# Designed miniproteins, single chains, continued (5), part 104

Each design is a single chain, and the fold is of that chain. pLDDT is the mean over its residues in the fold that is shown.

## One batch from the design tools (miniprotein)

Design m19822
Fold by ESMFold2-Fast:
Structure m19822 (fold): chain A 62 residues (1-62)
Amino acid sequence: MEKEKKVLEAEILNSLGLMAYSIGDKELAIKLYEEAIELLREAGLDPKALEETEKNLEEVKK
């Protein structure tokens, strides 16, 4: 279903954001996390994934 596909896309983007952050590319990590958050909000599923991605975004901004 389309909502589940958005969650999977967001999971991929969150993973890419974590990788970008690990190599020191904070700007790319922020963009990837923001895109993942948008997809999760549109899906309206998996509140834990949304919360985790938002926490990752805040961690990068520190």
Scores: mean pLDDT 82

Design m19823
Fold by ESMFold2-Fast:
Order: structure tokens, then C-alpha cells, then sequence
Structure m19823 (fold): chain A 81 residues (1-81)
């Protein structure tokens, strides 16, 4: 199901981030954007996640806090579909 695939990709995204594998994290975000390309609100949240991951001005703690908020927002939005 879309929900199961979404949950799997989110786990893989979090794992890639924790391992410092930004290439893999971006690849997973690109997959999510393709899956939800017809929903601009979901794409916007995914692009915000990418920006947080790539922002060199943010500490690891600030990134974790922002990512947690954005992932929750993403999950809430997908549940509305």
C-alpha cells in the first residue's frame, strides 16, 4: 500500500541521515517526490526536508528537531489524502 511504502521510505530516510549518507537521503526524497508529484502540498514539505538536510548553517540538533516536525507534518498531510 502507499502508506506501507511511505513508512518504509521514511525509515530509510531517517537511517540514511543518521549514517551521514546525504546522497542516499536525497535519493529517497526524490523517490517520495515522484510518488506524490500530483500533490503540490506534499512536494513542498519534501522539498523543505531536503533543504534542512542540506543546510550547512544548522546544527545536528536543529536538523533533528526540524526534521521531526516536517516528517510529522508530511504524515498528517498524507493521511488527509
Amino acid sequence: SMKEEFQKLVRELVRAYLEGNLEEAKRIIDKLIEMFKDNPEVVKILEEIRQVLEDPSLSPEEKRARLATLIQKLADKINEL
Scores: mean pLDDT 82

Design m19824
Fold by ESMFold2-Fast:
Structure m19824 (fold): chain A 72 residues (1-72)
Amino acid sequence: SEADADLLYAQGKKYFEEGNYERAIAAYEAALAVDPDSPRTADIYLNLGEAYEKLGNEEKAAAAREEAARLA
């Protein structure tokens, strides 16, 4: 549901603020899986890209940012 996607996105942001980038990524990916057509999808991809960048995965960071730009 939309509410479940919103909760997962909020959990992902909390993990990111705590420096737990792997858990942030898992929560963001779960939010996208629950509701891929959410109005927050572009923001989720931007945050996903930032989390991948923090882990040094530049390829996945670039792919996430490109998807965010495509959806904006």
Scores: mean pLDDT 85

Design m19825
Fold by ESMFold2-Fast:
Structure m19825 (fold): chain A 80 residues (1-80)
Amino acid sequence: HGDEAVEDLRRAAEKLTGGYAEAVRTVMDSVRELIEAGRPAEAAQRVRDLLDAFEASGVATPEAIEDLRRAAEHLEKLAA
């Protein structure tokens, strides 16, 4: 469900600060647009790309990483 994915992204942003929180909000806006356009698979990929970048940087909390993973999984289910 797209609404659950957006809520997961909102929760991730609340656990982050500065540019990392803004990056999540930017992806959240893109995800909303892609869902409205009927492109949930592309929305899921945007979240996966963000998740990979945060894991590589080591700056996100484990809880924020889990919220991002859950958002991607919800979008992948919507795409199926």
Scores: mean pLDDT 83

Design m19826
Fold by ESMFold2-Fast:
Parts: structure tokens; sequence; C-alpha cells
Structure m19826 (fold): chain A 85 residues (1-85)
């Protein structure tokens, strides 16, 4: 693998791990709508990160990772807000 490919794989793995943790935390949300939204965002983040790892285009992979990161952050914020209430 090139260094760039390895960096993409590492970043994708980190996003997947963070999203998986958010998914586990989302299961503790009592509000059904907030729980379902958080689970969906975490799952979308995982799917986008996996697509980034499979992409052979660096620019495409970077865009997918950016979108995955945004979805993972949205899931984390929703989980934090819901569990703080």
Amino acid sequence: MSKEELEIEVEAAMIIMKAAVNKLMAEKIEDEEAREKALKLAEEAIELAVKAEESKDKEEAEKLLEEARKKAEEAAKLVEKALAE
C-alpha cells in the first residue's frame, strides 16, 4: 500500500470505531426518535468510512472520510445531548 492509502485506512478505522461506540451509547437513549436518529447517523458514518477504504481515488476517499466524520460528529452530539437530558 502507498502511504496515502494506509493513512486513509487508518482514518477510516478510527471513524468506524468512534461510530461503533456512539451506536452502543445511542442504545441507552430513552427518546425513541433521538435513539433512531443517532443509530442511523452512526451507521451512515460506518458505511461512508468503509466506502472510503474501498475507493482507489484519493480525492473521492477524502470526500467520503469528511462526510463520514461529519456523520459521526452529528451522532456523538445527539448522543451527548440526549444522555445529558
Scores: mean pLDDT 81

Design m19827
Fold by ESMFold2-Fast:
Structure m19827 (fold): chain A 57 residues (1-57)
Amino acid sequence: SDEEFEKDKKVAELIFEGKKKGDEEKALEEAKEYWPELKNATVEQLLKLGERVKAAE
């Protein structure tokens, strides 16, 4: 649970930074390299994940 939350937080940081820089697709590909379980994830799904992570803090 805590390890999964830390992972989700790191994924959220990566995708939000990508959005801020205007390159969300690059951030998605970087996330997939670190976490292969995200292979079928979309930018929109990871942004929603990030919103949930922020709400859970």
Scores: mean pLDDT 76

Design m19828
Fold by ESMFold2-Fast:
Structure m19828 (fold): chain A 100 residues (1-100)
Amino acid sequence: SAAEETDATVALAKGNVYLNEGKYEEALAYFERAIELDPNNAKAWGGLGMAYLKMGDYEKAVEYFEKALELDPNVSEEFKKALAEAYEKLGDYEKAKEIL
Protein backbone atom coordinates (compact mmCIF):
# COMPACT_ATOMS: atom_id res chain seq x y z
CA SER A 1 0.00 0.00 0.00
CA ALA A 2 1.03 3.66 -0.32
CA ALA A 3 1.45 3.94 3.49
CA GLU A 4 4.22 1.27 3.38
CA GLU A 5 6.26 3.21 0.76
CA THR A 6 9.48 4.68 2.25
CA ASP A 7 10.97 6.40 -0.85
CA ALA A 8 9.42 9.68 -2.03
CA THR A 9 10.69 9.17 -5.61
CA VAL A 10 9.16 5.66 -5.78
CA ALA A 11 5.87 6.95 -4.27
CA LEU A 12 5.77 9.73 -6.91
CA ALA A 13 6.49 7.22 -9.72
CA LYS A 14 3.72 4.85 -8.53
CA GLY A 15 1.30 7.80 -8.24
CA ASN A 16 2.01 8.65 -11.89
CA VAL A 17 1.46 5.00 -12.95
CA TYR A 18 -1.96 4.89 -11.23
CA LEU A 19 -2.86 8.34 -12.66
CA ASN A 20 -2.06 7.10 -16.20
CA GLU A 21 -4.22 3.99 -15.58
CA GLY A 22 -7.19 6.18 -14.48
CA LYS A 23 -6.95 4.85 -10.89
CA TYR A 24 -7.30 8.27 -9.28
CA GLU A 25 -7.94 7.16 -5.66
CA GLU A 26 -4.74 5.04 -5.70
CA ALA A 27 -2.84 7.88 -7.44
CA LEU A 28 -3.89 10.31 -4.65
CA ALA A 29 -2.67 7.90 -1.93
CA TYR A 30 0.79 7.64 -3.53
CA PHE A 31 1.12 11.41 -4.21
CA GLU A 32 0.04 12.12 -0.60
CA ARG A 33 2.68 9.62 0.59
CA ALA A 34 5.35 11.31 -1.59
CA ILE A 35 4.44 14.67 0.04
CA GLU A 36 4.58 13.12 3.57
CA LEU A 37 8.12 11.91 2.76
CA ASP A 38 9.15 15.13 0.90
CA PRO A 39 6.82 18.16 1.35
CA ASN A 40 8.84 20.20 -1.22
CA ASN A 41 8.21 17.67 -4.03
CA ALA A 42 6.53 20.05 -6.52
CA LYS A 43 5.81 17.16 -8.94
CA ALA A 44 3.84 15.29 -6.25
CA TRP A 45 1.72 18.41 -5.52
CA GLY A 46 1.13 18.71 -9.30
CA GLY A 47 0.15 15.02 -9.38
CA LEU A 48 -2.53 15.71 -6.73
CA GLY A 49 -3.77 18.60 -8.90
CA MET A 50 -3.94 16.37 -11.98
CA ALA A 51 -5.80 13.58 -10.13
CA TYR A 52 -8.39 16.05 -8.75
CA LEU A 53 -8.78 17.65 -12.21
CA LYS A 54 -9.50 14.18 -13.70
CA MET A 55 -12.03 13.53 -10.91
CA GLY A 56 -13.82 16.87 -11.56
CA ASP A 57 -12.77 18.56 -8.28
CA TYR A 58 -11.61 21.78 -9.94
CA GLU A 59 -11.21 23.85 -6.74
CA LYS A 60 -8.78 21.27 -5.26
CA ALA A 61 -7.03 20.96 -8.64
CA VAL A 62 -6.35 24.75 -8.60
CA GLU A 63 -5.15 24.61 -4.95
CA TYR A 64 -2.62 21.82 -5.59
CA PHE A 65 -1.36 23.11 -8.98
CA GLU A 66 -0.79 26.56 -7.40
CA LYS A 67 1.17 24.86 -4.57
CA ALA A 68 3.31 22.97 -7.15
CA LEU A 69 4.06 26.19 -9.09
CA GLU A 70 4.80 28.08 -5.83
CA LEU A 71 7.45 25.45 -4.97
CA ASP A 72 8.85 25.33 -8.52
CA PRO A 73 7.58 27.80 -11.20
CA ASN A 74 9.27 25.65 -13.89
CA VAL A 75 8.01 22.27 -12.63
CA SER A 76 5.84 21.49 -15.70
CA GLU A 77 4.17 23.20 -18.68
CA GLU A 78 1.56 20.39 -18.49
CA PHE A 79 0.65 21.53 -14.93
CA LYS A 80 0.31 25.17 -16.12
CA LYS A 81 -2.03 24.09 -18.95
CA ALA A 82 -3.98 21.86 -16.53
CA LEU A 83 -4.30 24.79 -14.06
CA ALA A 84 -5.69 26.96 -16.91
CA GLU A 85 -8.20 24.17 -17.73
CA ALA A 86 -9.26 23.98 -14.04
CA TYR A 87 -9.83 27.77 -13.98
CA GLU A 88 -11.91 27.55 -17.20
CA LYS A 89 -14.02 24.75 -15.62
CA LEU A 90 -14.64 27.08 -12.64
CA GLY A 91 -15.65 29.90 -15.05
CA ASP A 92 -12.56 32.02 -14.27
CA TYR A 93 -11.58 32.77 -17.88
CA GLU A 94 -9.44 35.79 -16.89
CA LYS A 95 -7.10 33.68 -14.70
CA ALA A 96 -7.01 30.93 -17.36
CA LYS A 97 -5.80 33.47 -19.97
CA GLU A 98 -3.08 34.81 -17.61
CA ILE A 99 -1.58 31.28 -17.30
CA LEU A 100 -1.68 30.38 -21.04
Scores: mean pLDDT 90

Design m19829
Fold by ESMFold2-Fast:
Structure m19829 (fold): chain A 56 residues (1-56)
Amino acid sequence: MEDFIKALEDYLKRLEEALGPVREAARKAITSPEDKEIFDEIEKRQREALEQLLKE
């Protein structure tokens, strides 16, 4: 089980590294504080979902 979770985590980390700059650029391009808050919530939910998956 741990081997599978480790492989999944590694895969997701690679995706995060690739998408990180794009995500930051998108966040900077958003001028509305309301839209930034929505974007931040999406990012937070993705991180929390990943951490919860690894815990459970």
Scores: mean pLDDT 71

Design m19830
Fold by ESMFold2-Fast:
Structure m19830 (fold): chain A 92 residues (1-92)
Amino acid sequence: KEEAERKLREAAEHARKAAEAARRGDYEKAREHLGKAVEALEEAAKVPEFRKEAIELEAEAALAIMMIALGMPGEEVARVAEEAARRAEEAA
């Protein structure tokens, strides 16, 4: 439980940093932080009681990565990343 909560907080922190990077147009940094958020969420998903929420948040992070690949505006990418961060923090 405590380990999964820590991983959800790590994912939230990385998702927030990704949003900040996306707003600056730094898509390389945004992708890097989203990747780290996904790694933290995969660890949280190993705990059954957090698995569903962690998988859902992983899908949101993947969407943000896809939006970057499609050249969508940084503000739109940031909104998705911020929402994922908020939900990860709430789940922790």
Scores: mean pLDDT 85

Design m19831
Fold by ESMFold2-Fast:
Formats: structure tokens, sequence, C-alpha cells
Structure m19831 (fold): chain A 67 residues (1-67)
């Protein structure tokens, strides 16, 4: 349903914002940064399954303003 898709998109946005906050921490190890970056890329891939490319770009702009 549209509501379930919207809920999943909002969940992914919240998780992406949390990952951005974690990636901005000083003193992350190379291994930790690599793992968090891989997680971020995985979540963006999931957004691409739910949204078109224009909508994904709008989400990326929103994350850049809020993160």
Amino acid sequence: SSAAREEEVERLKRELLDLIAQLNQPSLSVEERKALTARFQSLIAKLRELLDEKEVQEVRRELAREG
C-alpha cells in the first residue's frame, strides 16, 4: 500500500540521518567508517527500489540539509 511504502521511506530516511551522525564522529576507525559507509550505500540502494531517481535526489538534498 501507499501508506506502507511511505512508512518504509520515512524509516530509511531516519536510519540514514542516524548513520550520517555516526559518520561525522571524530576518531572513527578505518574499519568502523568502512562498515558505516557500506550500510549507508545499502540503505540508498533500498530507497532506489522504492523511489524513482528524481525522488531519490530529493531525499539526498533533504538529508544534506538535515544531517
Scores: mean pLDDT 84

Design m19832
Fold by ESMFold2-Fast:
Structure m19832 (fold): chain A 71 residues (1-71)
Amino acid sequence: KIDEYIEKLKNGEMKPSEAEEVGKLIAEAVINKDYKTAIEIGKAMREKFGDSPELEKAAEVAKKLIDEALK
């Protein structure tokens, strides 16, 4: 599941609307204490999109979900 999104990011097939889903996957990995997977997704996202609205959207969604889960 997570590997499929990483592959889409590397191949440039990810749509901007899928950035929110990537943010959710990063949050899920962090909440499960799988920091290696969270870092790998973040690196793939940054490598593909750089300083893009898609990267900012994914990061914002991830941060919001992590903050909510750790209350």
Scores: mean pLDDT 71

Design m19833
Fold by ESMFold2-Fast:
Structure m19833 (fold): chain A 65 residues (1-65)
Amino acid sequence: MSLEELEAKLKSLLSPENQKLLDEALEYLKKKDYDKAAELLGILATSMSEEAKKLALELVNKVIE
């Protein structure tokens, strides 16, 4: 899947609040602030389904590659 397809699919499984947290975490990843990104992703993961967690991991790997 492309980055755009992964992001769209993941966001469809998330609440609006969790979509905002994901967007914020992705911004920190793009800025190479891995500590802040990991903190936000950790918070997000506590409220995500297993399916959403798998998609989030794929998306994160795609952004940092």
Scores: mean pLDDT 80

Design m19834
Fold by ESMFold2-Fast:
Structure m19834 (fold): chain A 84 residues (1-84)
Amino acid sequence: DEIRKLTEEGKLEEAEKVFEEKKKERKPTIEDYNILIEGYVKNGKIEKAIELLKEMEAEGLKPDKRTIEILSEASIKLMKEFLE
């Protein structure tokens, strides 16, 4: 997936642009959101990940097991930042 490749390369702004362009073409799936949310969490953009979760909920998509796993990782990352 193009978005996944961009997030793995740390190109979050480009990944966001591709995601927005795809939203114009088709409705995002839970998997599409999970890929971008994971990319944000991995790159320390927790606030952006939370914004995407709110967007996902607003679209009527329920977070799945993978979404919860990603959020768990985000919580650990936030605690690490607080302790440092």
Scores: mean pLDDT 76

Design m19835
Fold by ESMFold2-Fast:
Structure m19835 (fold): chain A 66 residues (1-66)
Amino acid sequence: SEIDELKEKLAEAIEKGDLETAKELARKIGEVLNSPEAAEELIKAIESGASAEDVVKGIDMLEKLL
């Protein structure tokens, strides 16, 4: 699925320290979920130094709620 591909790319970007790419991917995930608030929370987590694992788990939880 598109969201699974975006999660994979986001995890890779975080692991490489490419935070600008990670934030752009978080915005795209928010678009797929139709939730600008989800995108904002993911970007905040990335900026706060959340691990790739924690961010991916956050997306999995958001998918269940949206």
Scores: mean pLDDT 83

Design m19836
Fold by ESMFold2-Fast:
Structure m19836 (fold): chain A 72 residues (1-72)
Amino acid sequence: MAENQEAAAYLRRLAEAVLELGKKAGIEELGEELARELLRAAEALERGDWAAAEEHARRGEELLKKLREAIE
């Protein structure tokens, strides 16, 4: 339980950081999409749904790749 809660808290903080970075970098849409997937992964971890958490994390990784390609 504690491990899931710690991981979820980390993902929530990461989502906040990504959202702020996206706004400041002028790529708010990608930042919002990535933050949304991170929050969904956190919610899945809080429920103990590891399969859903892994799927949302995977989607987040693909969005992170697009985010890196969008910034100079």
Scores: mean pLDDT 79

Design m19837
Fold by ESMFold2-Fast:
Structure m19837 (fold): chain A 99 residues (1-99)
Amino acid sequence: SMERELEIEILRSLALMAYSIVKRYKSKDVSAAVKALKKLLELDPDDAEAWQMLGEAYYLGGKYEESIEAYEKALELDPNNEEAKKNLEKAKEELEKKK
């Protein structure tokens, strides 16, 4: 519906803003970005870029298991995303260090 499409567009803009703030300040408080991205992905689960942003937000927050899952979903949708592949390996390395 038109309303759903508009809601997706608004949530995508909000998620991108929250994600950009987290990245710029290298904040461990990623809750706003994660919430916005999860809401976007409930409405638009095939948004590979949103899955990648969610993976990075989780990574910055130290949530490596959740980060790995999000990057794997991004790569299922966009297998040639070299940045997501590299970041997935970094998240796996950080998770292994916690064991």
Scores: mean pLDDT 83

Design m19838
Fold by ESMFold2-Fast:
Structure m19838 (fold): chain A 100 residues (1-100)
Amino acid sequence: SKERLDAEALLTFALIQVHLAIKYAKKGDFEGAIEAGELAIKTARQALEVATDPEVQRLLTEAIKHLEDAVKALKEGNAEEAIKHFERARDLLYEASRRL
C-alpha cells in the first residue's frame, strides 16, 4: 500500500538520522547530534501518523520517547546516556521496519 511505502521511506530516513546522531555524539559534536536527533524525532512522528499496524505504532511511540530522552541528555552534556537512548531507538525503529 502507499501507506506502507510512505512509512518505509520515513523509517529509513529516521534510521539514517539516528546513525548520524550517534556518530556526532561519539565525536563530541553535540550540536550536530541534537540536530540529527530532532530530525529523527520529527520523521519518526511522521511515520507514526501514516502507520496503521498497532504494533508498529507501539514501537514508533517507544522509539520517539528514547529519541526525546537522547536529545535531552545531549542538552544536559551527557553523551554516554544520549548514545544509549539513540541505540535503543535505532533497535526499535529497525524492529518497526521489519514489521512493515
Scores: mean pLDDT 90

Design m19839
Fold by ESMFold2-Fast:
Structure m19839 (fold): chain A 77 residues (1-77)
Amino acid sequence: SMSADELAERLREALRELGRLDEARIEQLVTAVRMLGLDRAQLRALSPAQLVERVAPLGHFSRAEASLVLEAVARLP
């Protein structure tokens, strides 16, 4: 299974590949997702609205940003 560090790095790379966010914003989103302590399968089970709700104490995600994060997670092997 993928470690939290490996998941964070893979997610960062996938978000860069999507080309829709700058590097500073990618780092903020990946840091917040990492702080949730969820594995890949748990992340894949979330809707964009549920991800926004879960990260609210850690940082603000727009619904569009949450959708991009979940798209990136879905692209991971």
Scores: mean pLDDT 84

Design m19840
Fold by ESMFold2-Fast:
Structure m19840 (fold): chain A 62 residues (1-62)
Amino acid sequence: SKEEEAKKHIERVRELIDAGAPAQEVSRELDKAIELAKESNNPEIIKEVQEVVDRYRAARAA
């Protein structure tokens, strides 16, 4: 399902952030996660992707 696909990409983004991967790689995976979350139309998944976006912003600001 789109929900399961979104969750897998969200988890991948978290792994890349924690590993200190290049911004370009994180951004590509994040864009995919955002698109899938929007397609899922599930508020829970949309909230999860927003939390990951906020985490990435915080990591880049530090």
Scores: mean pLDDT 82

Design m19842
Fold by ESMFold2-Fast:
Structure m19842 (fold): chain A 70 residues (1-70)
Amino acid sequence: SALEEAIRYAREAVEALEAGDVERAREYFARAGAALEGAPEEEVLEELERASPEQILAAARAAVELGEAA
């Protein structure tokens, strides 16, 4: 499902950020957003380039929590 795919990518983004790989984290987070909203991955990635690593991590964790609550 789209929700399961988004949760998987959000977890990958969190792991990449904790490893210090901001570029990989942005790519995974963009895929998570695209899976949930049907938006193009490139459009989501452009928005994420304006966010700090801390903001990306917080958003990715929130996405995982939302999915786990379902």
Scores: mean pLDDT 69

Design m19843
Fold by ESMFold2-Fast:
Structure m19843 (fold): chain A 57 residues (1-57)
Amino acid sequence: MSRESALIAAAVAKSLLKRGEDPDSVIAFLEKMKERLKDDPEAVKILDETIEEIKRE
């Protein structure tokens, strides 16, 4: 299910940031996931919210 994949991607992104991964690389990963899950508006919303959280940090 696309929603589950989006939640996992968001959790992975937050984990990578805690380990000191480059925020631009993490955002690029989430943008690719957004394109793959584009037909699921709930999944896209989860990924968009995660990207905005990263941009605020």
Scores: mean pLDDT 80

Design m19844
Fold by ESMFold2-Fast:
Structure m19844 (fold): chain A 92 residues (1-92)
Amino acid sequence: MAAEARRLIAEAEEAIKAGDLERAKELVLRAIELIRELLRRGDVEAAKALLPEVIRAAAAVADALAEAGDYEEAEELRKEAKELLEEVEKAA
């Protein structure tokens, strides 16, 4: 799962560079779900290790969405990232 999450983040960064913000958002949301899956399995250490990379990617995509005028989608993604951060903190 760590390699998969990092692949999704790398693909999201390339999608931002290409201007494909819908794909970038989808890829980051998939990475967030992988962290949640790690938490459900009790793999808290792996989730904590990947969290900074996923939060940074989510922030980058949200900022790009806001710059494009997609404020609602940017806010939704920021909310998902905040909820993930709280979920990982509670599991630690």
Scores: mean pLDDT 84

Design m19845
Fold by ESMFold2-Fast:
Structure m19845 (fold): chain A 85 residues (1-85)
Amino acid sequence: PATALYSKGLSAFALQQYNQAIANFKKAIALNPNFADAYLNLGNAYFLLQKYNEAIANYQKALALNPSPNIQAGIATAKKQLSLL
């Protein structure tokens, strides 16, 4: 199930294995395209890898599925980091 893959992604993320986290979150999304939390944490993993364009795209998808001021702040922060490159 999508939730089992999402949990594997969270475990990888906690171990700072961001590429493994990304792979598992993408698999969770493939099984459940409306999985807002998977998009949010996929964005967080990309942000920590300094892949700000990919972080923004996934935060925007999470925001569309579940509007949140915290996700909006995450998008603003990632855009600011991108503008400094």
Scores: mean pLDDT 87

Design m19846
Fold by ESMFold2-Fast:
Structure m19846 (fold): chain A 66 residues (1-66)
Amino acid sequence: SSSLKKEREEVLREVAEELRIIGDAWDYILLKEKEGVPQEELEKLKKKMSENPREIAEEYRRLLEE
């Protein structure tokens, strides 16, 4: 039962990280929207996010480190 609990906790941690990645990616898009980036560029970012949300999330995380 202890082993099964650890396996569940690992899956839940992975799901939580995936949700954080999606959240960070959306925060990046919202930031760009607030900065007045043209709608055409926002649509390209949204498309890129749907293909690879991690890449967009990493851009946001990079900005927070500057």
Scores: mean pLDDT 82

Design m19847
Fold by ESMFold2-Fast:
Structure m19847 (fold): chain A 68 residues (1-68)
Amino acid sequence: SIKEKLEELKEEYNADPRIKAELVGDKTLILTLEDDPTLLTAEALRLIGDYPEFEVKIEGNVLTVTAK
């Protein structure tokens, strides 16, 4: 399910000390990254490429992943 995919992503990202992942409700994952444009770009591209069911928004060092 969408919720299970977001929970898996949350666990994966929280394993990386450069990233803090938080679930908001049942459809939104918020990723706060260290101030590294290379990390931000790489993670945004991975999410856009691998998860077409999610919308990815970039605001500073924050990626917001929302189920469509």
Scores: mean pLDDT 84

Design m19848
Fold by ESMFold2-Fast:
Structure m19848 (fold): chain A 57 residues (1-57)
Amino acid sequence: GGPAEIEAAAEGARAGALAGGGDERSAQTVYDAAMSGKDGHEAERNGVRALLEAGAG
């Protein structure tokens, strides 16, 4: 997908981190991971991976 799809995935991942009780640093890390994706699918995968790494205590 285009930049808008990457941004949407990154914002969704950030919101998920905060909703799961994460701090702003964890949310930013998840956002940055998703933003490194080449398309919306890779952004979503990167975001989910970072969420699991941050939220799997």
Scores: mean pLDDT 78

Design m19849
Fold by ESMFold2-Fast:
Parts: C-alpha cells; sequence; structure tokens
Structure m19849 (fold): chain A 62 residues (1-62)
C-alpha cells in the first residue's frame, strides 16, 4: 500500500540526510501543501530533487 512505500521513502531520506523521519515527513508535507518547492527541500536535505518528488508522491498515495 502507499503507506508502506511512504515509510520506506522516509527511512531512505532519513539515512541520506541524517535527519529524523518525523522531521523529513514535516518537510515533505510542506512541499505537498505548496509552501516550499521540491528543489528547496532537496537542498535542505542534501539529496536529489527526484528523491524528494518520489517521497512526496508516496506520501500523497498513503
Amino acid sequence: SGQTVARVALADLSEASGLSREEIRRLLEEVLRGKITAREAAERLGVSQRSVTGAVRALRLA
């Protein structure tokens, strides 16, 4: 289900960035709400914009 995919995406971003899954979830929810861009979130996390976009899609499907 989308919830399982979202958990995996959050875990991957947590390991890549060094931030907690909860902090990443909050940041991705800001992207989903249009408060920040996927590019800005990627820059803050130190990951690719593609990784952020994929994680946001996973959260939307959950």
Scores: mean pLDDT 79

Design m19850
Fold by ESMFold2-Fast:
Structure m19850 (fold): chain A 65 residues (1-65)
Amino acid sequence: MAQEAMDAVVRRGEASEEMLAAIEEAIEELRELREKLKDPEEKELGERQIRLLEEVAERARELLA
């Protein structure tokens, strides 16, 4: 259950709100880094990393709701 997963995160010393904030900050940092990249392959890799973190953030929001 999502509630049980949320309780597990709290018990691991990772506050859900703090974890979500850290993920959101990491997404912004990767977006800025990607804008500085000139290699198309590096930009593509950066876009994939951003997408994965966005999916993690959405899962965290679902668990917090």
Scores: mean pLDDT 70

Design m19851
Fold by ESMFold2-Fast:
Structure m19851 (fold): chain A 67 residues (1-67)
Amino acid sequence: SLLQQALDAFLKGDYETAIKLAEEAAKTGTPEQRAGAYSLISVAYEKLGDKEKAEKYRQEAARDYAA
């Protein structure tokens, strides 16, 4: 899946590729799949030093995972 490919890129330290693949994954799928994609995008932006985008996507992920 696109989300698995995004995670694989993230684990290799390719944060830019991880963000691109996770953004594509977030365009489709369930709320849970979108939350997973937004969580990955958030952490990848944090690794790149983009704190503003990291926080934006963290909030999106939290809303989709709301209990």
Scores: mean pLDDT 81

Design m19852
Fold by ESMFold2-Fast:
Structure m19852 (fold): chain A 75 residues (1-75)
Amino acid sequence: ADALLAEARRHAREAVAALLAGDVAAAREHLRLAGEHLAQALAIDPARAEAAAEALLAEMKAEIDANAEAVRAAL
């Protein structure tokens, strides 16, 4: 599960970076890939994947909130 969770985290962070750069298409694709890897991790170790997802969602929310103007501009 470690490799899948690391891959999901990487794609989720790249999605936020793409969104802040105004690349909505890249952000959407990275979020899709993060979701797929997280779903695979959930099938292997649900408790670990849930904890990782909660931590990642908190991190992503903090990054988006800190850069609200850039996120709005990406729309």
Scores: mean pLDDT 76

Design m19853
Fold by ESMFold2-Fast:
Structure m19853 (fold): chain A 94 residues (1-94)
Amino acid sequence: MELSARELLDEEQLAQFEALLAQAEQDALDFAREMGYSEEYLEQLRAGVEAIRQDMLENSRTSASTVIGDYRLTLHASPTVSSSSMSLLSKAPV
């Protein structure tokens, strides 16, 4: 039996979870924009957030992390709480 978070959560819970992930993504993008990173980094960050979303949905996890270029992105989301963080491995040249 292959069950994903999509199959374990009802529609309301799944929608709330997706909303929390969207908030975390926006927070990470806003942080990168404030740091003055290029659109290329923003696109990589969006792709990394999508990968995290898929991992969280597949594994029914409330947190996941990935590496985007020289950055580590960690997202936390659940039906009741959300947060995001981004750790720099090195700073981008400006």
Scores: mean pLDDT 59

Design m19855
Fold by ESMFold2-Fast:
Structure m19855 (fold): chain A 68 residues (1-68)
Amino acid sequence: SDLYLRIAARDLGLSLEEVREAVELAIEMIKEGKSDEEIVEELLKRFPHLTREQALGLVELAKAILRE
């Protein structure tokens, strides 16, 4: 939801647009059956300015949105 994305953007120090794009990608990869490690590595490749901690936070947000 919009509220989750806004909170995550603030807490991770990222723009709302970056969080949206990264979370949408993470959701697609989760649905494809990718592991957390594979998702983190792909996020870091596509968003090279992210830290590993930020990428992990985005994966957890994607899981929360999918009701994990």
Scores: mean pLDDT 82

Design m19856
Fold by ESMFold2-Fast:
Structure m19856 (fold): chain A 71 residues (1-71)
Amino acid sequence: HMEEAEKLFKEAREAMLNGDYQRAVKLFEEALKVAPEERKPEIYIALATAYLMLGQIEKAKELISKAGYLR
């Protein structure tokens, strides 16, 4: 459901604002499971940012690639 993906994305962004990056990662990953394809690039970018805040640079690079940067 589109509404479910939107709710999870909003909750993940709230976790980012609170500095809870591990929780944000989990919520963004859940949003990816239910999101329509058109929304996935946006979620990949947000998830990459969460991994970057956790110092996981290589995981962030993978997610940027999945968002449509074919490298």
Scores: mean pLDDT 81

Design m19857
Fold by ESMFold2-Fast:
Structure m19857 (fold): chain A 112 residues (1-112)
Amino acid sequence: GTRFEYSVEAENGKVETSVSGVERPELAKLIEEVERLAKELAEKGVGPVKISVSVADMEAALPNGTTNADVAASLLRVAAAALKALLEGKISRIELEVDDDGNVRFHFYGEG
């Protein structure tokens, strides 16, 4: 299937985006939602927001009939939900930790 690539960077109320492989209207709507949330967070001074989504060759790795667009939509929904939770004050910070063995851990912090 067609490779999907999307990035958004938002800082000081400015938003820069790059996108390719948008084969479904649902993906375009999810991108618009992520961009709106990222811009609003940057305008509130929560800090720079950077999100990157790249999906390729998922048809070989996942159940029959799964497309790159299906995976991209799921990842964009997760990104939108996380940004919305930050914006609504349900979580105050996201921290990414990488150890010396290459293990990745995400920490979500609530408003204290």
Scores: mean pLDDT 68

Design m19858
Fold by ESMFold2-Fast:
Structure m19858 (fold): chain A 97 residues (1-97)
Amino acid sequence: DRRNQALTYLMAGMTYLKQGRYDEAIAYFEKAIELDPSLSGLAYHYIGEAYLKMGDYEKAVEYYQKSLDINPNNQRSRDNLSRAYEKLGKYDEAKKI
């Protein structure tokens, strides 16, 4: 039950993300993590995407780093982390990814 509810929140978050409704997307991703922490790696990746699309590059870096701490082989999180660093003018950090 909790896992099915967490997956429903994750899917709702992804739907809001695609619609450009970033605050609602983040809220649903956070609810998914609360119900099923095993989804944290994926949910942090999408929270990072929401912040990147909102232009909050410092928060994007924070959440992509949280995603990579859980799933270090997530190439999408790594590529997006590099892009967020470039947006902050942190080119040396971007190259270290």
Scores: mean pLDDT 89

